# Ledger of designs, part 31: designed miniproteins, single chains, continued (3)

Each design is a single chain, and the fold is of that chain. pLDDT is the mean over its residues in the fold that is shown.

## One batch from the design tools (miniprotein)

Design m9111
Fold by ESMFold2-Fast:
Structure m9111 (fold): chain A 105 residues (1-105)
Amino acid sequence: SVKLTQPASVSASEGETVTITATGDASSLSNVSWFKQKPGEEKELLIYNNSKLAKGVDSRFSGSVSGNTATLTISNLKAEDEATYYVSATTAKGSGWGSGTKLSI
């Protein structure tokens, strides 16, 4: 399966805006989804179809895709946003997952 590259960790303070990027191979990304996971919990869908907000998800979350790079943006950070964030996407070589980015606040 295709592997997507994410930073292992990012840190920010409450009230700030953070971005988490994921990079695929040389081909453009499509069908990008972003997920939030806390230890012991299931992955929660945040963003699907590149930029669409999932039902019940706070509008502080947004997604974008440019070429082989996907970006999750979280504005006005809250302590509850401290979690690991995962990307899934499709490339010309198939679908895959990132290894996750741990957000510390």
Scores: mean pLDDT 87

Design m9112
Fold by ESMFold2-Fast:
Structure m9112 (fold): chain A 60 residues (1-60)
Amino acid sequence: APSPEQFELEVEAALKYIEAAVDRIAASRETDPEKRQQLIDRANELETEADRLVAEAKAL
């Protein structure tokens, strides 16, 4: 059965994936190349952290 710890990690991962998706949508609408790159970089970092949380949850 999923533990409370597993559920919390899955929720944290889901929220980070949502934030990354928002940043990618913002980047697609951003005309400033520097700000666009910052949004893409942050989205990539958020997805990497979310993947780590998913892996940690699966290990429980």
Scores: mean pLDDT 89

Design m9113
Fold by ESMFold2-Fast:
Structure m9113 (fold): chain A 77 residues (1-77)
Amino acid sequence: SMVEEKIEKLEKDLAEVKEFVENSDLSEEEKKKLLEALKEAEELIKKAKESKDEEEAMELLKKAAQVVQDAFREVLA
């Protein structure tokens, strides 16, 4: 399904981003902020995977992506 495809993509993207952040030269405060956002996104994806409603799952995935985007926008601005 489209939801399963989006979950797989986001899980792979978040894992790569997390590795990048942990190995980056960003400040300790910037790393903490980004890692906290990634953790929140992981929790939202977990809820999406456990949801039986595709619309609910899609909204949770959108929230997960938005949390990460907002954190990176604030750190990298």
Scores: mean pLDDT 84

Design m9114
Fold by ESMFold2-Fast:
Structure m9114 (fold): chain A 70 residues (1-70)
Amino acid sequence: SMELERLKEELEKVLEEAEKFPASPLTTPLKERVRKAYEEALKNPEKIKEYLLEAEISLGMMKLIEGVLG
């Protein structure tokens, strides 16, 4: 379960980073996707890798939006 604890910590870091983004029409849906991925990972730990990947993709999209919009 050391692997599960590590993945949970990674997901918590993704959530924390996503929450630092300001709310906007483009970022709010992605922030909500990260929150839902975190909540689902807590309910279904066996799928944590899938939820972590989804959260990382959503965060990556938020970073791209910030880079494009300045």
Scores: mean pLDDT 85

Design m9115
Fold by ESMFold2-Fast:
Structure m9115 (fold): chain A 55 residues (1-55)
Amino acid sequence: SMEERRKLIFEEASYSVKAIGAVSLSLAEDKEKGLEKAREYNEKALEYAEKAKEI
């Protein structure tokens, strides 16, 4: 449905923003932890992007 697709797109965008925030945190405070979190959030964003393509 259109609502399901919109929800998946929103989740993708949400995780992309979180990944950017984690990269910013890595530059300011803890590079290793921030980059690991950025990777996790980016992987989640890609998962939701793939799900959105199938609806």
Scores: mean pLDDT 79

Design m9116
Fold by ESMFold2-Fast:
Structure m9116 (fold): chain A 82 residues (1-82)
Amino acid sequence: KYIVKVSGDVVEPEEFIIPKGLLSKILKHAKEQGAKVYLGDEEVEPTVGTLSRAVREKTPIKVEFTLPDGTSEVLELHLERV
């Protein structure tokens, strides 16, 4: 399981406990909907291996969404292993 700390300009900081496979699936679905997933500044595939790398390197995952009006929003995810 992961502790996921979420932050962004439009969201209040929040903590979730999420299973590793479920988080990977959520991020993969976001990417399929046009979001971009980054590990630090590098665009990555949201695999279980990428999530493990984020935890090990203490590097946040960033999810960048393009909204229907053409604006972009970024969520930052800090992962810790439980």
Scores: mean pLDDT 75

Design m9117
Fold by ESMFold2-Fast:
Structure m9117 (fold): chain A 59 residues (1-59)
Amino acid sequence: MVLAVAVKDYTAKTPDELTLKKGEIVEVLEVVDKTHVKVRSLATGEEGIVPGSVLKAYG
């Protein structure tokens, strides 16, 4: 399991994106493109796309 943490708040701009709060831990499910990843929130279980720039590796 690949974990990442949100380094800042991010608000979804499209229905396919996920809103994250700073400090939220997510599981990285897949790389969508060079700038975006699909993640699942461990707190809520919601899935969506976020910019990779708002995440850093956790663990």
Scores: mean pLDDT 82

Design m9118
Fold by ESMFold2-Fast:
Structure m9118 (fold): chain A 104 residues (1-104)
Amino acid sequence: AEGAREGAERAAEAARRGDAAGAAEGAIEAGRGAAAEAPEGAVWAEAGGGMGAIAAAVGALAGEPALGGALAAEAAARGAEAAGAEEGAEAAREGAERARKAAE
C-alpha cells in the first residue's frame, strides 16, 4: 500500500532527524494506509498508528525522539500485520529498521 509505505518512510526519516512530530504523523499515515489495504482489520491498523504516535511523543518527552520514532514505526508495522495488510506491514517493518538504525 502506497500510503503505508509513504507513512513508514516519513516516520523513519523523521526519526533519523529526531523529529518526534514527523514520526508521529508518519505512524498515523502508515496506519491509515494499512487500514485502506485491509478494511476488515482497519481497527488494528489504526490502533498501531495511534500507538506509534504515542510512542513518538513519549520518546520526545524522554529526550530520545529518534528512539520514539523507531518505536512508532514498529507499532505501525504490528498494527498493519494484525490487520492483514501484508504490503503495509512490510513497508512499516522496513521503516522501523531504518528508524532503529537512526536511533543508534
Scores: mean pLDDT 74

Design m9119
Fold by ESMFold2-Fast:
Structure m9119 (fold): chain A 73 residues (1-73)
Amino acid sequence: MEERIEALAAHLRATIAAALGLSDEQVRRAAAALVNAHESGLDAEGMKRALLTVGLSEEQAEAAVAAYEAWLA
């Protein structure tokens, strides 16, 4: 679980963090929120809501969900 969150955080740092202005701590919170929401059976809209709750903007949350879906493929 923690290893999966760290791997996702690395992917978000490589893909969206600089473009969307995410700090390292925001990236780690986003990765944890995405993994936890997905493991809880939430869909893309539920994952986006979880990201908004941990302090991401709508644009950042949407990009993070898309990056997570690409990472799972």
Scores: mean pLDDT 83

Design m9120
Fold by ESMFold2-Fast:
Structure m9120 (fold): chain A 100 residues (1-100)
Amino acid sequence: MIEVLERAIAELERLKATLPPELQRIVTAVIAELRHILESLKQGEVFSKEEIERIAEGMKEWVRARGAELLARHPELDPAELEALVAEIERLLDKIVEEA
């Protein structure tokens, strides 16, 4: 679990550097949540697979909702770039759930 979280955070940090500021805010929020889980695990807290699945699904729902809101308010944003970002975040969250 710890190694998968560290890899996911590193991948998201790299992805964040390539994105416009509006989309960087979505990635920053996801990284902050994953770092919180990582630090809790390093301090000896235990999460069940069901808890990790619930957290991941909540993050996916938040990312989709925030992305839709940003596209509605910022018509200059590329919908394809946002769809690719959402897909990558969901892929990384799915890998975390698989290791839970």
Scores: mean pLDDT 85

Design m9121
Fold by ESMFold2-Fast:
Structure m9121 (fold): chain A 118 residues (1-118)
Amino acid sequence: MRESVFERLARIRREGTPEQREAADRALKLVKEAMDAFSNGDYEKAAELFEKAADIVEKELGDYRVAGQLYRMAAELYYKAGNKEKARELYDRSIELFRKAGDEEGAEAVRAQYERME
């Protein structure tokens, strides 16, 4: 079984440098806020929060696999909110990040989801 986004960010928060811990804390807070917005049916807000978390993970932590997962989650929620253009943009970004992480299987899974969107 692969480590979840929550498990990976929680590990960085415990074991990372001070800068990595701060970035992981901010990303985890955004992910928790996104999950809350999702549970309340606010798909647009949830998508924006996952996108912000993904940006921190990509740019400040360099964890391309986790960033790819978060962009995929944001894309799915933008699609549910009716923002199909933003969803496609973030699916493409997710695919590229999984490839940067060396996770071709993950990239292929995102591509398959993207191609079957309706």
Scores: mean pLDDT 86

Design m9122
Fold by ESMFold2-Fast:
Structure m9122 (fold): chain A 89 residues (1-89)
Amino acid sequence: GERLRELALRLAEEAKEKIKEAEEAVKKKDLEKAKKLLLEAEILLGLLGIVLGVARIVGDEEAARLAEELLEELEKRLKEVKEKLKKLE
């Protein structure tokens, strides 16, 4: 479904932007801003996970594969930023 692929891409793009802003906040040692941006990114990745689940249920193999690849990449990047933040606390 075109709609599921479109949603996956939009959610991933928004999550990527939040993760990038969180990385910049960590560099500036703005812990409160970094925590807020990481939470926002986690919510967006949770929604992307729902899109993956729906794609699997309806048999949209292309949308499921796209969502899996985006989740794997962005969850790894999110974890790296969280680890950097913990070292500053």
Scores: mean pLDDT 87

Design m9123
Fold by ESMFold2-Fast:
Structure m9123 (fold): chain A 69 residues (1-69)
Amino acid sequence: SEAEERELAAEIQAKLEEALAASDDLVVAVVEEGADPAEAEAALARLKAQAEAAGVTEKMGVVYAPPRD
């Protein structure tokens, strides 16, 4: 649901903040396995839009690890 999507987005955001503090060049967001792919993708898109608004797009990388088949 949207609540789960927001929780996932908050976790990704925390990882981005940690990566950004540790690195000047690249910020990486990693999603946990087992998350709903559509909700995770929407959360990543929202974070990407926020990064663009903040002018951080050049330093932003995202890694999505979907659940195993």
Scores: mean pLDDT 58

Design m9124
Fold by ESMFold2-Fast:
Structure m9124 (fold): chain A 66 residues (1-66)
Amino acid sequence: KTYRVTLSGPVETQIGIVLRLIGDPNVEVEKLSEDTYRVTLSGSEEEQEAIVEELRSEPNVKVEEL
């Protein structure tokens, strides 16, 4: 499943989120702009749901399904 992820807030927090996503072998990250990324999830439905829930729990992260 593919999502648009928009980051805001402090740069160090944004970098931390991007590094976590890149570190996951079931996540493909494509940079669209300075603060916007296309995130493609693979693996089980449960694993994909867990990643989306974690991202949505962040106060400075917007997640939109594509």
Scores: mean pLDDT 80

Design m9125
Fold by ESMFold2-Fast:
Structure m9125 (fold): chain A 91 residues (1-91)
Amino acid sequence: SSLLERLEELLERMRELGMPEEEIERVREILEELISQPELQSFAEKVIDELERTIEEAEEIEDEQRRQLLLGMAVGSVEVAYAAVKRSLEK
C-alpha cells in the first residue's frame, strides 16, 4: 500500500479507539506534509511503522484512560520529532 493509504487506515483505527479528533487531525497534517516531501518519505514511513505498533498495543488495552494516555504520548512524540526535522530543514 502507499504511505497515504497506510496513513488513512491508521487514522481510522485511531478514531475507533476514541482518540480526540484534534489529535487525529494533527497527526494527519504532520504525516501528509512529511509524505509530500521525497527526502522525508523514509522518515514518514518509520513514523507510520511506529504508530502502527502503538495502535496494535492500544487495541490490547481494556482501560480507556490508559489507552488514551498511550495514544497521546505517541502523538506527542510525533510532534516533537516533526519540530526537530523542520528546524533542521529551515537553515
Scores: mean pLDDT 83

Design m9126
Fold by ESMFold2-Fast:
Structure m9126 (fold): chain A 77 residues (1-77)
Amino acid sequence: AAQEHARLLAEARSLLIAAENLYKKYPDDEIVKKALETARKAVELAQDPSKFDEARKYLEEARKLIEEAINKMKKDA
């Protein structure tokens, strides 16, 4: 439904903001770069209702990559 689609898009945009913030702080980190690319793709796919399942997969990958990046940064601090 429209509300489900709106939630997916909102979450994808939130992950993109998180990835952009990580990229500003750690621009040379490979996981951060991959998280940013994956989050951008999730937002693109989430704009098309016919690609909802693909958008969800990219959203889940972006979330995992952001979590991995944050955990790596905590370990290096």
Scores: mean pLDDT 81

Design m9127
Fold by ESMFold2-Fast:
Structure m9127 (fold): chain A 95 residues (1-95)
Amino acid sequence: SKEEYARGAAESARLAAELARKVAQNPTDKQGAIKASFAASVAATLAYLAGNEEAVRLFQEAIKAINEGSQGNKDAVETAYRLAEEAARLAEKAA
């Protein structure tokens, strides 16, 4: 159901935000960046199925920022965390 997707989106979104926070604290951790990007992709998929278009957009921007951070832009990983945190807040509010 859409409600089950909304709950799943909220749970996965919170995990994605936590992983993005850890990447912001250690931007040279490439494995951490991969995990954060994967978690954000899962969260975006569940948000899409829940009909939460704004959360999808924010997670897509967070994934882009994580990838830019992995290429040496340390400011991008802080941006990724803030975007993922906002997406998690919206997903949690919708659940």
Scores: mean pLDDT 83

Design m9128
Fold by ESMFold2-Fast:
Structure m9128 (fold): chain A 62 residues (1-62)
Amino acid sequence: REDLIKKVVELLLKKGYKPDDLIPIEEALEIAKEAGVPDEILERIRQKGEELTAKEIVDILK
């Protein structure tokens, strides 16, 4: 789980996102898929609506 969080954070930083930056849901899902996040957690991200913060993605992974 911590390894998934680390991979997601590294991808977010590479794409120029800061913790409070709003990310479109489709882009957030692509980043999570690239990091290897399982489908059940991708569903939780999708349920946030049209956008969420980078910090919210990390909090869902905990």
Scores: mean pLDDT 79

Design m9129
Fold by ESMFold2-Fast:
Structure m9129 (fold): chain A 68 residues (1-68)
Amino acid sequence: SAELRALAEELARLMVESGLASPEDAEVAKRELLAGNLVVAKVIEREAEEAGHPEIAALARRIIELLE
């Protein structure tokens, strides 16, 4: 969906900008999210919370809600 794509692209961008992921890892994460991989979305939420990026965790949670 267009909403899923927009959220996944924004999440990947924020992960790179925050240093939470390399551009290569963020691209892989984006692809997995677009494929509907809930496990990846939940891992990103947890890692973002642990790293102190609540804005990224919130975006991952929005993707989880959209995929469930």
Scores: mean pLDDT 88

Design m9131
Fold by ESMFold2-Fast:
Structure m9131 (fold): chain A 60 residues (1-60)
Amino acid sequence: MREALSELVDAIANRDFARVRELLREHPSELLRELARTWVDTYGDEEERATVHAILEETA
């Protein structure tokens, strides 16, 4: 979980959305999904929020 969260944050910051999809599919954790959403809602720009929200819906 802790390493997955760090990789997720790095992927979002680098706009590596393919890696974001991979991490969410490899780690089917509601907590990780909630953390991703909360992080982009707090620190992400409009494009980052929209893209991560779309990925969360795709991987649900």
Scores: mean pLDDT 77

Design m9132
Fold by ESMFold2-Fast:
Structure m9132 (fold): chain A 56 residues (1-56)
Amino acid sequence: MTDEEKERLLEEVARAGGIPLETVRLVADYHQLTVEELESMLRVVRLAPEARAAAR
């Protein structure tokens, strides 16, 4: 079952993005994001800190 995996991904995205977990959950529920889409989002967010450091 993917519910626990989805919850873990939501928490990881919230932490990596500096976004409140409740906001990430609302966005995911509103757009009905899949586990694969959340994994893609997490990859982008994890790359963003390096890009943000370079860009200021």
Scores: mean pLDDT 70

Design m9133
Fold by ESMFold2-Fast:
Structure m9133 (fold): chain A 69 residues (1-69)
Amino acid sequence: MSAQELIDQANRLYDQGKYEEAARLAREALRIAGPDDVDALRALARALGGLGKVDESTEVARRARDLES
């Protein structure tokens, strides 16, 4: 499975309320695409937010935003 396929699946799992599985696939996408993949970081931040891990979600989202600047 490519990093993009993992990101797409993570987003679909998030829509289903499967936040732990979504976070796992987003982390796997980061492992494949590298730690600075903005789409994978955004998917991870979203999943962490769904899990109620607000501080971690905010940190990951900030990292993704900084990489776009």
Scores: mean pLDDT 86

Design m9134
Fold by ESMFold2-Fast:
Structure m9134 (fold): chain A 70 residues (1-70)
Amino acid sequence: EEKEKLKKEILKEIGRILNLIGDILELEQKIKKSTDPEEIEELKKKIEELEKKLEEELKKLKEAEEKLNK
């Protein structure tokens, strides 16, 4: 059944989203503890990259939810 496949896909997307949020929070915590301006700049760039990936995964989740609600 297609609904079962969509539910599994939604759960996978949620898992990826949670992992990305966790990675972002870890990097933000490192920024708060860092005293090195160069390290802080590098960490901010990594957060921006992860935020972009998070946006892509959120879009996929929305698309999967729309398909499930058909």
Scores: mean pLDDT 82

Design m9135
Fold by ESMFold2-Fast:
Structure m9135 (fold): chain A 65 residues (1-65)
Amino acid sequence: DEELAKKLSELVKKEIEKLEELLKRGEITQDEFNELAEKLERLGVRAYLSRDFEGFKKEVEKLLK
């Protein structure tokens, strides 16, 4: 599913960009950024393999709240 892969890639990129802005503002540490970015990437891979876009959104919400 090229469409699912693109949609997931775009969401992961958008969430990582939000984390980059928080890092630039000093609201999170470099270590926190690295951990969250890696978790987001892993969630994207899992969602692609399971074809679970809604599960991806829910896990991102849990991770970032």
Scores: mean pLDDT 80

Design m9136
Fold by ESMFold2-Fast:
Structure m9136 (fold): chain A 56 residues (1-56)
Amino acid sequence: MKLSREEAIEILKQFGYSEEEAKELLERVGKETLSTKELGDILGVSPQTVSNIRNR
């Protein structure tokens, strides 16, 4: 599953990142979109955790 830039920012904010920190992290990754696995790897959590936050 692919996350948009805005979806990834919202998930990062739920993990205690500021919007600016989230944007910087995504810029370092060099991608406009991330999979739940890629974001999970960055955060050190399972892809399931990322998916649960996205799905509520």
Scores: mean pLDDT 74

Design m9137
Fold by ESMFold2-Fast:
Structure m9137 (fold): chain A 60 residues (1-60)
Amino acid sequence: MGELYEAVAVSPKSGPDDLALRPGDRVEVLEEVDENNWLVRSLKTGEVGLVPKSYLRPVE
C-alpha cells in the first residue's frame, strides 16, 4: 500500500479525472502528478482520481 492520507475538505467531482471526497475519507497515494495534484485511490470505494494535495493530510 502507498502512503495513506485523509481528506480534510470536500473534494467535488468537477471533471472526469477528479475523485469526489468527503472529510474523513482515506486515500492511498498512487502518483504525484504535479506539485498541487495527486492521483489517489479511495479506500472506501476503490475509485481512482485526481485530488488537490491541499485537501489531504497524512495519516499518523
Scores: mean pLDDT 76

Design m9138
Fold by ESMFold2-Fast:
Structure m9138 (fold): chain A 58 residues (1-58)
Amino acid sequence: SSSLVQQAKELIQQAQELLKQAEELKKQGGPESVVQQLEEQAQQLFLQAQELFDQASS
């Protein structure tokens, strides 16, 4: 639809990939600090996506 909606969907996909990386790192016994960083980055991308959806709806 709009470019804002497309950008929001791309951010959601990036966030989901970061969460997959965090989950795989957890399974491998990786550093908790790195796992938390990936999860935090994913949350920031979800928030940005929500802002873009809100802008597209306004």
Scores: mean pLDDT 85

Design m9139
Fold by ESMFold2-Fast:
Structure m9139 (fold): chain A 74 residues (1-74)
Amino acid sequence: SLEKQIEEARKEAERARKLSEEYLEKAKKILKENKDREGAVKASAYYVLGAGATADAMIAERKAKKLEEELKKL
């Protein structure tokens, strides 16, 4: 059903947002504990991973919105 597809897309978005937040927290912790260039490089890698997870969340959120619009037509 469209309702089930919307629910699954929303769950995927939530999981991706949570993963992005986890990567951001790891990046912040690294920067707090490591004040050198090596720490900054490692933290930057986690920021990139977090950005990727945010992109996944945005895609899932857009899919949910599109499905919600289709449901309105029923």
Scores: mean pLDDT 88

Design m9140
Fold by ESMFold2-Fast:
Structure m9140 (fold): chain A 69 residues (1-69)
Amino acid sequence: MEEKKRENREKMLREVDLLAEALKEALKKVEEKEKKEKLTYTKEESPAYWSSLFSEAMKIFEEKEEKEK
């Protein structure tokens, strides 16, 4: 009974790939927004940076996931 394990692994890999793409896009968008808004906060010091990054990544991930349906 390996079908379940193989299916689960393949699903995880696809989700990881989509998440990686979403994170790359989110980083790009956050950096562009930072430059556009003339923000000069550091990643380490700003919870707002991380919140914005993950929020954008979630939006992109959800959008990509919906397109795959």
Scores: mean pLDDT 68

Design m9141
Fold by ESMFold2-Fast:
Structure m9141 (fold): chain A 85 residues (1-85)
Amino acid sequence: TRAEIEVEAPTVEQAEKLARLFEDLGRVLGVKTETEITGNKVFVTFEHPSKEVMEEAVRLAEEIAKEMGAKVVKSRIYEDKVIYP
């Protein structure tokens, strides 16, 4: 399972802090986390085999972003697709 979150921070400095917090969150939850910063935007990709763990990671990431005054522009969970016959 994969999730993508796009967050727009008030400043570039806050975008850096958010990226760090998202990486820390992924580490705590055991979720593979990648962050990219473009100006004041933070792009986060989470990967984990459990959909429930992924939903928790996304929810907490959105909550952290909102607490820091950032706007969640995109938040999407992609389920692992089994190839159908």
Scores: mean pLDDT 80

Design m9142
Fold by ESMFold2-Fast:
Structure m9142 (fold): chain A 66 residues (1-66)
Amino acid sequence: SDIRKAEEALRRGDLQTALEYATKALEKDPKNPEAIGMLREIAEQAEEEGDTEIAEKARSYFEKAQ
Protein backbone atom coordinates (compact mmCIF):
# COMPACT_ATOMS: atom_id res chain seq x y z
CA SER A 1 0.00 0.00 0.00
CA ASP A 2 1.28 3.46 -0.95
CA ILE A 3 -0.24 4.95 2.23
CA ARG A 4 1.51 2.36 4.40
CA LYS A 5 4.86 3.12 2.71
CA ALA A 6 4.27 6.85 3.24
CA GLU A 7 3.47 6.23 6.96
CA GLU A 8 6.61 4.11 7.39
CA ALA A 9 8.75 6.79 5.70
CA LEU A 10 7.19 9.59 7.79
CA ARG A 11 7.84 7.57 10.98
CA ARG A 12 11.52 7.29 9.94
CA GLY A 13 11.70 11.04 9.23
CA ASP A 14 12.13 10.36 5.49
CA LEU A 15 9.88 13.17 4.28
CA GLN A 16 10.97 12.85 0.63
CA THR A 17 9.90 9.18 0.43
CA ALA A 18 6.73 9.91 2.43
CA LEU A 19 5.81 12.65 -0.08
CA GLU A 20 6.48 10.29 -3.02
CA TYR A 21 4.14 7.55 -1.77
CA ALA A 22 1.43 9.93 -0.53
CA THR A 23 1.32 11.60 -3.97
CA LYS A 24 1.18 8.17 -5.69
CA ALA A 25 -1.86 7.29 -3.56
CA LEU A 26 -3.49 10.62 -4.46
CA GLU A 27 -2.81 10.04 -8.20
CA LYS A 28 -4.73 6.71 -8.00
CA ASP A 29 -7.61 8.34 -6.11
CA PRO A 30 -7.58 12.19 -6.29
CA LYS A 31 -10.02 12.48 -3.35
CA ASN A 32 -8.45 9.79 -1.14
CA PRO A 33 -8.87 11.17 2.41
CA GLU A 34 -5.98 9.02 3.73
CA ALA A 35 -3.61 10.44 1.10
CA ILE A 36 -4.80 14.01 1.77
CA GLY A 37 -4.36 13.48 5.53
CA MET A 38 -0.87 12.05 4.99
CA LEU A 39 0.13 15.06 2.85
CA ARG A 40 -1.06 17.40 5.63
CA GLU A 41 1.07 15.52 8.18
CA ILE A 42 4.08 15.63 5.84
CA ALA A 43 3.62 19.40 5.34
CA GLU A 44 3.34 20.00 9.12
CA GLN A 45 6.43 17.93 9.94
CA ALA A 46 8.44 19.48 7.08
CA GLU A 47 7.52 22.97 8.37
CA GLU A 48 8.63 22.00 11.91
CA GLU A 49 11.97 20.72 10.53
CA GLY A 50 12.48 23.79 8.31
CA ASP A 51 12.18 21.81 5.05
CA THR A 52 10.33 24.52 3.13
CA GLU A 53 10.56 22.70 -0.25
CA ILE A 54 8.79 19.54 0.96
CA ALA A 55 6.29 21.57 3.02
CA GLU A 56 5.37 23.64 -0.07
CA LYS A 57 5.05 20.56 -2.32
CA ALA A 58 2.88 18.67 0.18
CA ARG A 59 0.62 21.72 0.72
CA SER A 60 0.26 22.19 -3.06
CA TYR A 61 -0.96 18.60 -3.46
CA PHE A 62 -3.51 18.51 -0.64
CA GLU A 63 -4.83 22.03 -1.43
CA LYS A 64 -5.57 20.99 -5.02
CA ALA A 65 -7.32 17.83 -3.77
CA GLN A 66 -9.66 19.81 -1.49
Scores: mean pLDDT 83

Design m9143
Fold by ESMFold2-Fast:
Structure m9143 (fold): chain A 78 residues (1-78)
Amino acid sequence: MTEEERKELDREIAIALVQMTVGLILSSTKNEKAKEEVKKLGDKAIEEIRNSDLTPEEVFKKAQEAVKEIIKKAEELE
């Protein structure tokens, strides 16, 4: 596996973590405003990860920060 292929794989794994978090929140909440805001935060985080030249560590840190913000936003709009 090339370094570029590994970076691509790490980006896709990080994106999957964000998508999974969004999906779990959308399945657990009945608040439509929370669903909209969570989707927006998820989409923004995914775009930032896809369009970055970050290292694998930075990509996963970005994903973790996004997951934390998504959960916080869902709780605030409950």
Scores: mean pLDDT 80

Design m9144
Fold by ESMFold2-Fast:
Structure m9144 (fold): chain A 118 residues (1-118)
Amino acid sequence: AVTLTESGGGTVAAGGSLRLTGKVSGVDFSQYAKSWWRQRPGEAPQHVATISADGKAVSYAPEVAGRFTISVDHAAQTAYLDMANLQPSDTATYYVQLINVDTGEVFWGAGVQVTVTA
C-alpha cells in the first residue's frame, strides 16, 4: 500500500520559517514527480512547487519563488518544502502530490495546516 505521511505544519509569525515534510512508502520514489500544492479557505488549489522524478528540474509559482525551496531525499524517500520569509497570505493547507512519470498515477497527502500570524 502507498503511504504519504506529512508533517511540519504549525503557526509562525510573519517573517518566520517552516519545513514541511512528506514521507513516502510503498512505491519506487524515483518514478514520481513531487509537487507541493496549497489551498486557502474559499479559493481553488494553487500550485506551489514541483521537482522532477530525477530531481534535476524544479519549478515554483511566482508568488513563492525566491522564498520557498523544494527538495528530496531519495534514501529517506522524503520530499521537503522549506518556507522562508513567510507572509500571512501563505496561510493555507499544504498538500504533497506524487505523479508517476510513466503511468500518470497520482497520490495526494492528507494535508498540513500552516498559519502565519501578522
Scores: mean pLDDT 89

Design m9145
Fold by ESMFold2-Fast:
Structure m9145 (fold): chain A 104 residues (1-104)
Amino acid sequence: SIAAARRHEADLETPEGFTGTFVVEVADDGTTTLTLTLENPEKGLRVNVVIRLPVDEGVVVTAGVRILRAIWRLIAEGRLPKEFEAELHSLEEVEALIAELEAL
């Protein structure tokens, strides 16, 4: 089990009807985990994205912000899938997900 050496949490500024959180945890082994959640219970919309990489916190946060911006665009355009879930373990998987979201 990985114990987080550092943790910080931020509430997201969200579109109407959405709530969301952005949690970053850095483990003692240098692994950074970012968890992004967004929910609209009234519309049955849910997003859960986890990024877990053995890289600096700033790299993972930058990846999370890029994904969040793509999701924001899909919400604004009414194109967000009803349930969206992703677990990302490499920068290649991050780039692939961003490309997928931009193609929706």
Scores: mean pLDDT 79

Design m9146
Fold by ESMFold2-Fast:
Structure m9146 (fold): chain A 91 residues (1-91)
Amino acid sequence: DSRIQELEAKLKEDPNSAETYLQLGAELFKQGRYDESIEYYQKALKLDPNYARAWLNLAEALYKAGRLEELRKLDHPILKLQIENGPYPVL
């Protein structure tokens, strides 16, 4: 996958890019590679714990992967806000 290879190359040049981890996870998610996308979303959140888009994408990927126990353990205000106050925004 040329896009994944491009993102992996960017990550190799800047291993502290939460955005590049998010983008790589999103490409894997689009391919149905949910477990791999989860790993990259978790790496993005380790670098930026307040990255709202990464939290939302992680929750969706965990749901698609059937990893419901891990989804239950996600603890961030953005997820609570989405559950209590309406539908998820298109990001």
Scores: mean pLDDT 77

Design m9147
Fold by ESMFold2-Fast:
Structure m9147 (fold): chain A 74 residues (1-74)
Amino acid sequence: SRKELAEEMLKKGKELFEQGKYDLAVQYYRGAIALDPENAEAYRNLAEAYRKLGKTDVANEYEQKAKEIEERKK
């Protein structure tokens, strides 16, 4: 399913992030979001990866998106 593929992409992104491959992690997190746009964890991880790349403004936008999704699911 789309959600299962999103989970696999999110897991791969996390592995790449742990290896310090932040640009590749961003690509996998963006892929996960494209498949499951309501996954707050994927947005939060994307924000952290952009923060590691020094893109603070972009990171803040995705962190805000994660919070909006979490608030909607309560």
Scores: mean pLDDT 88

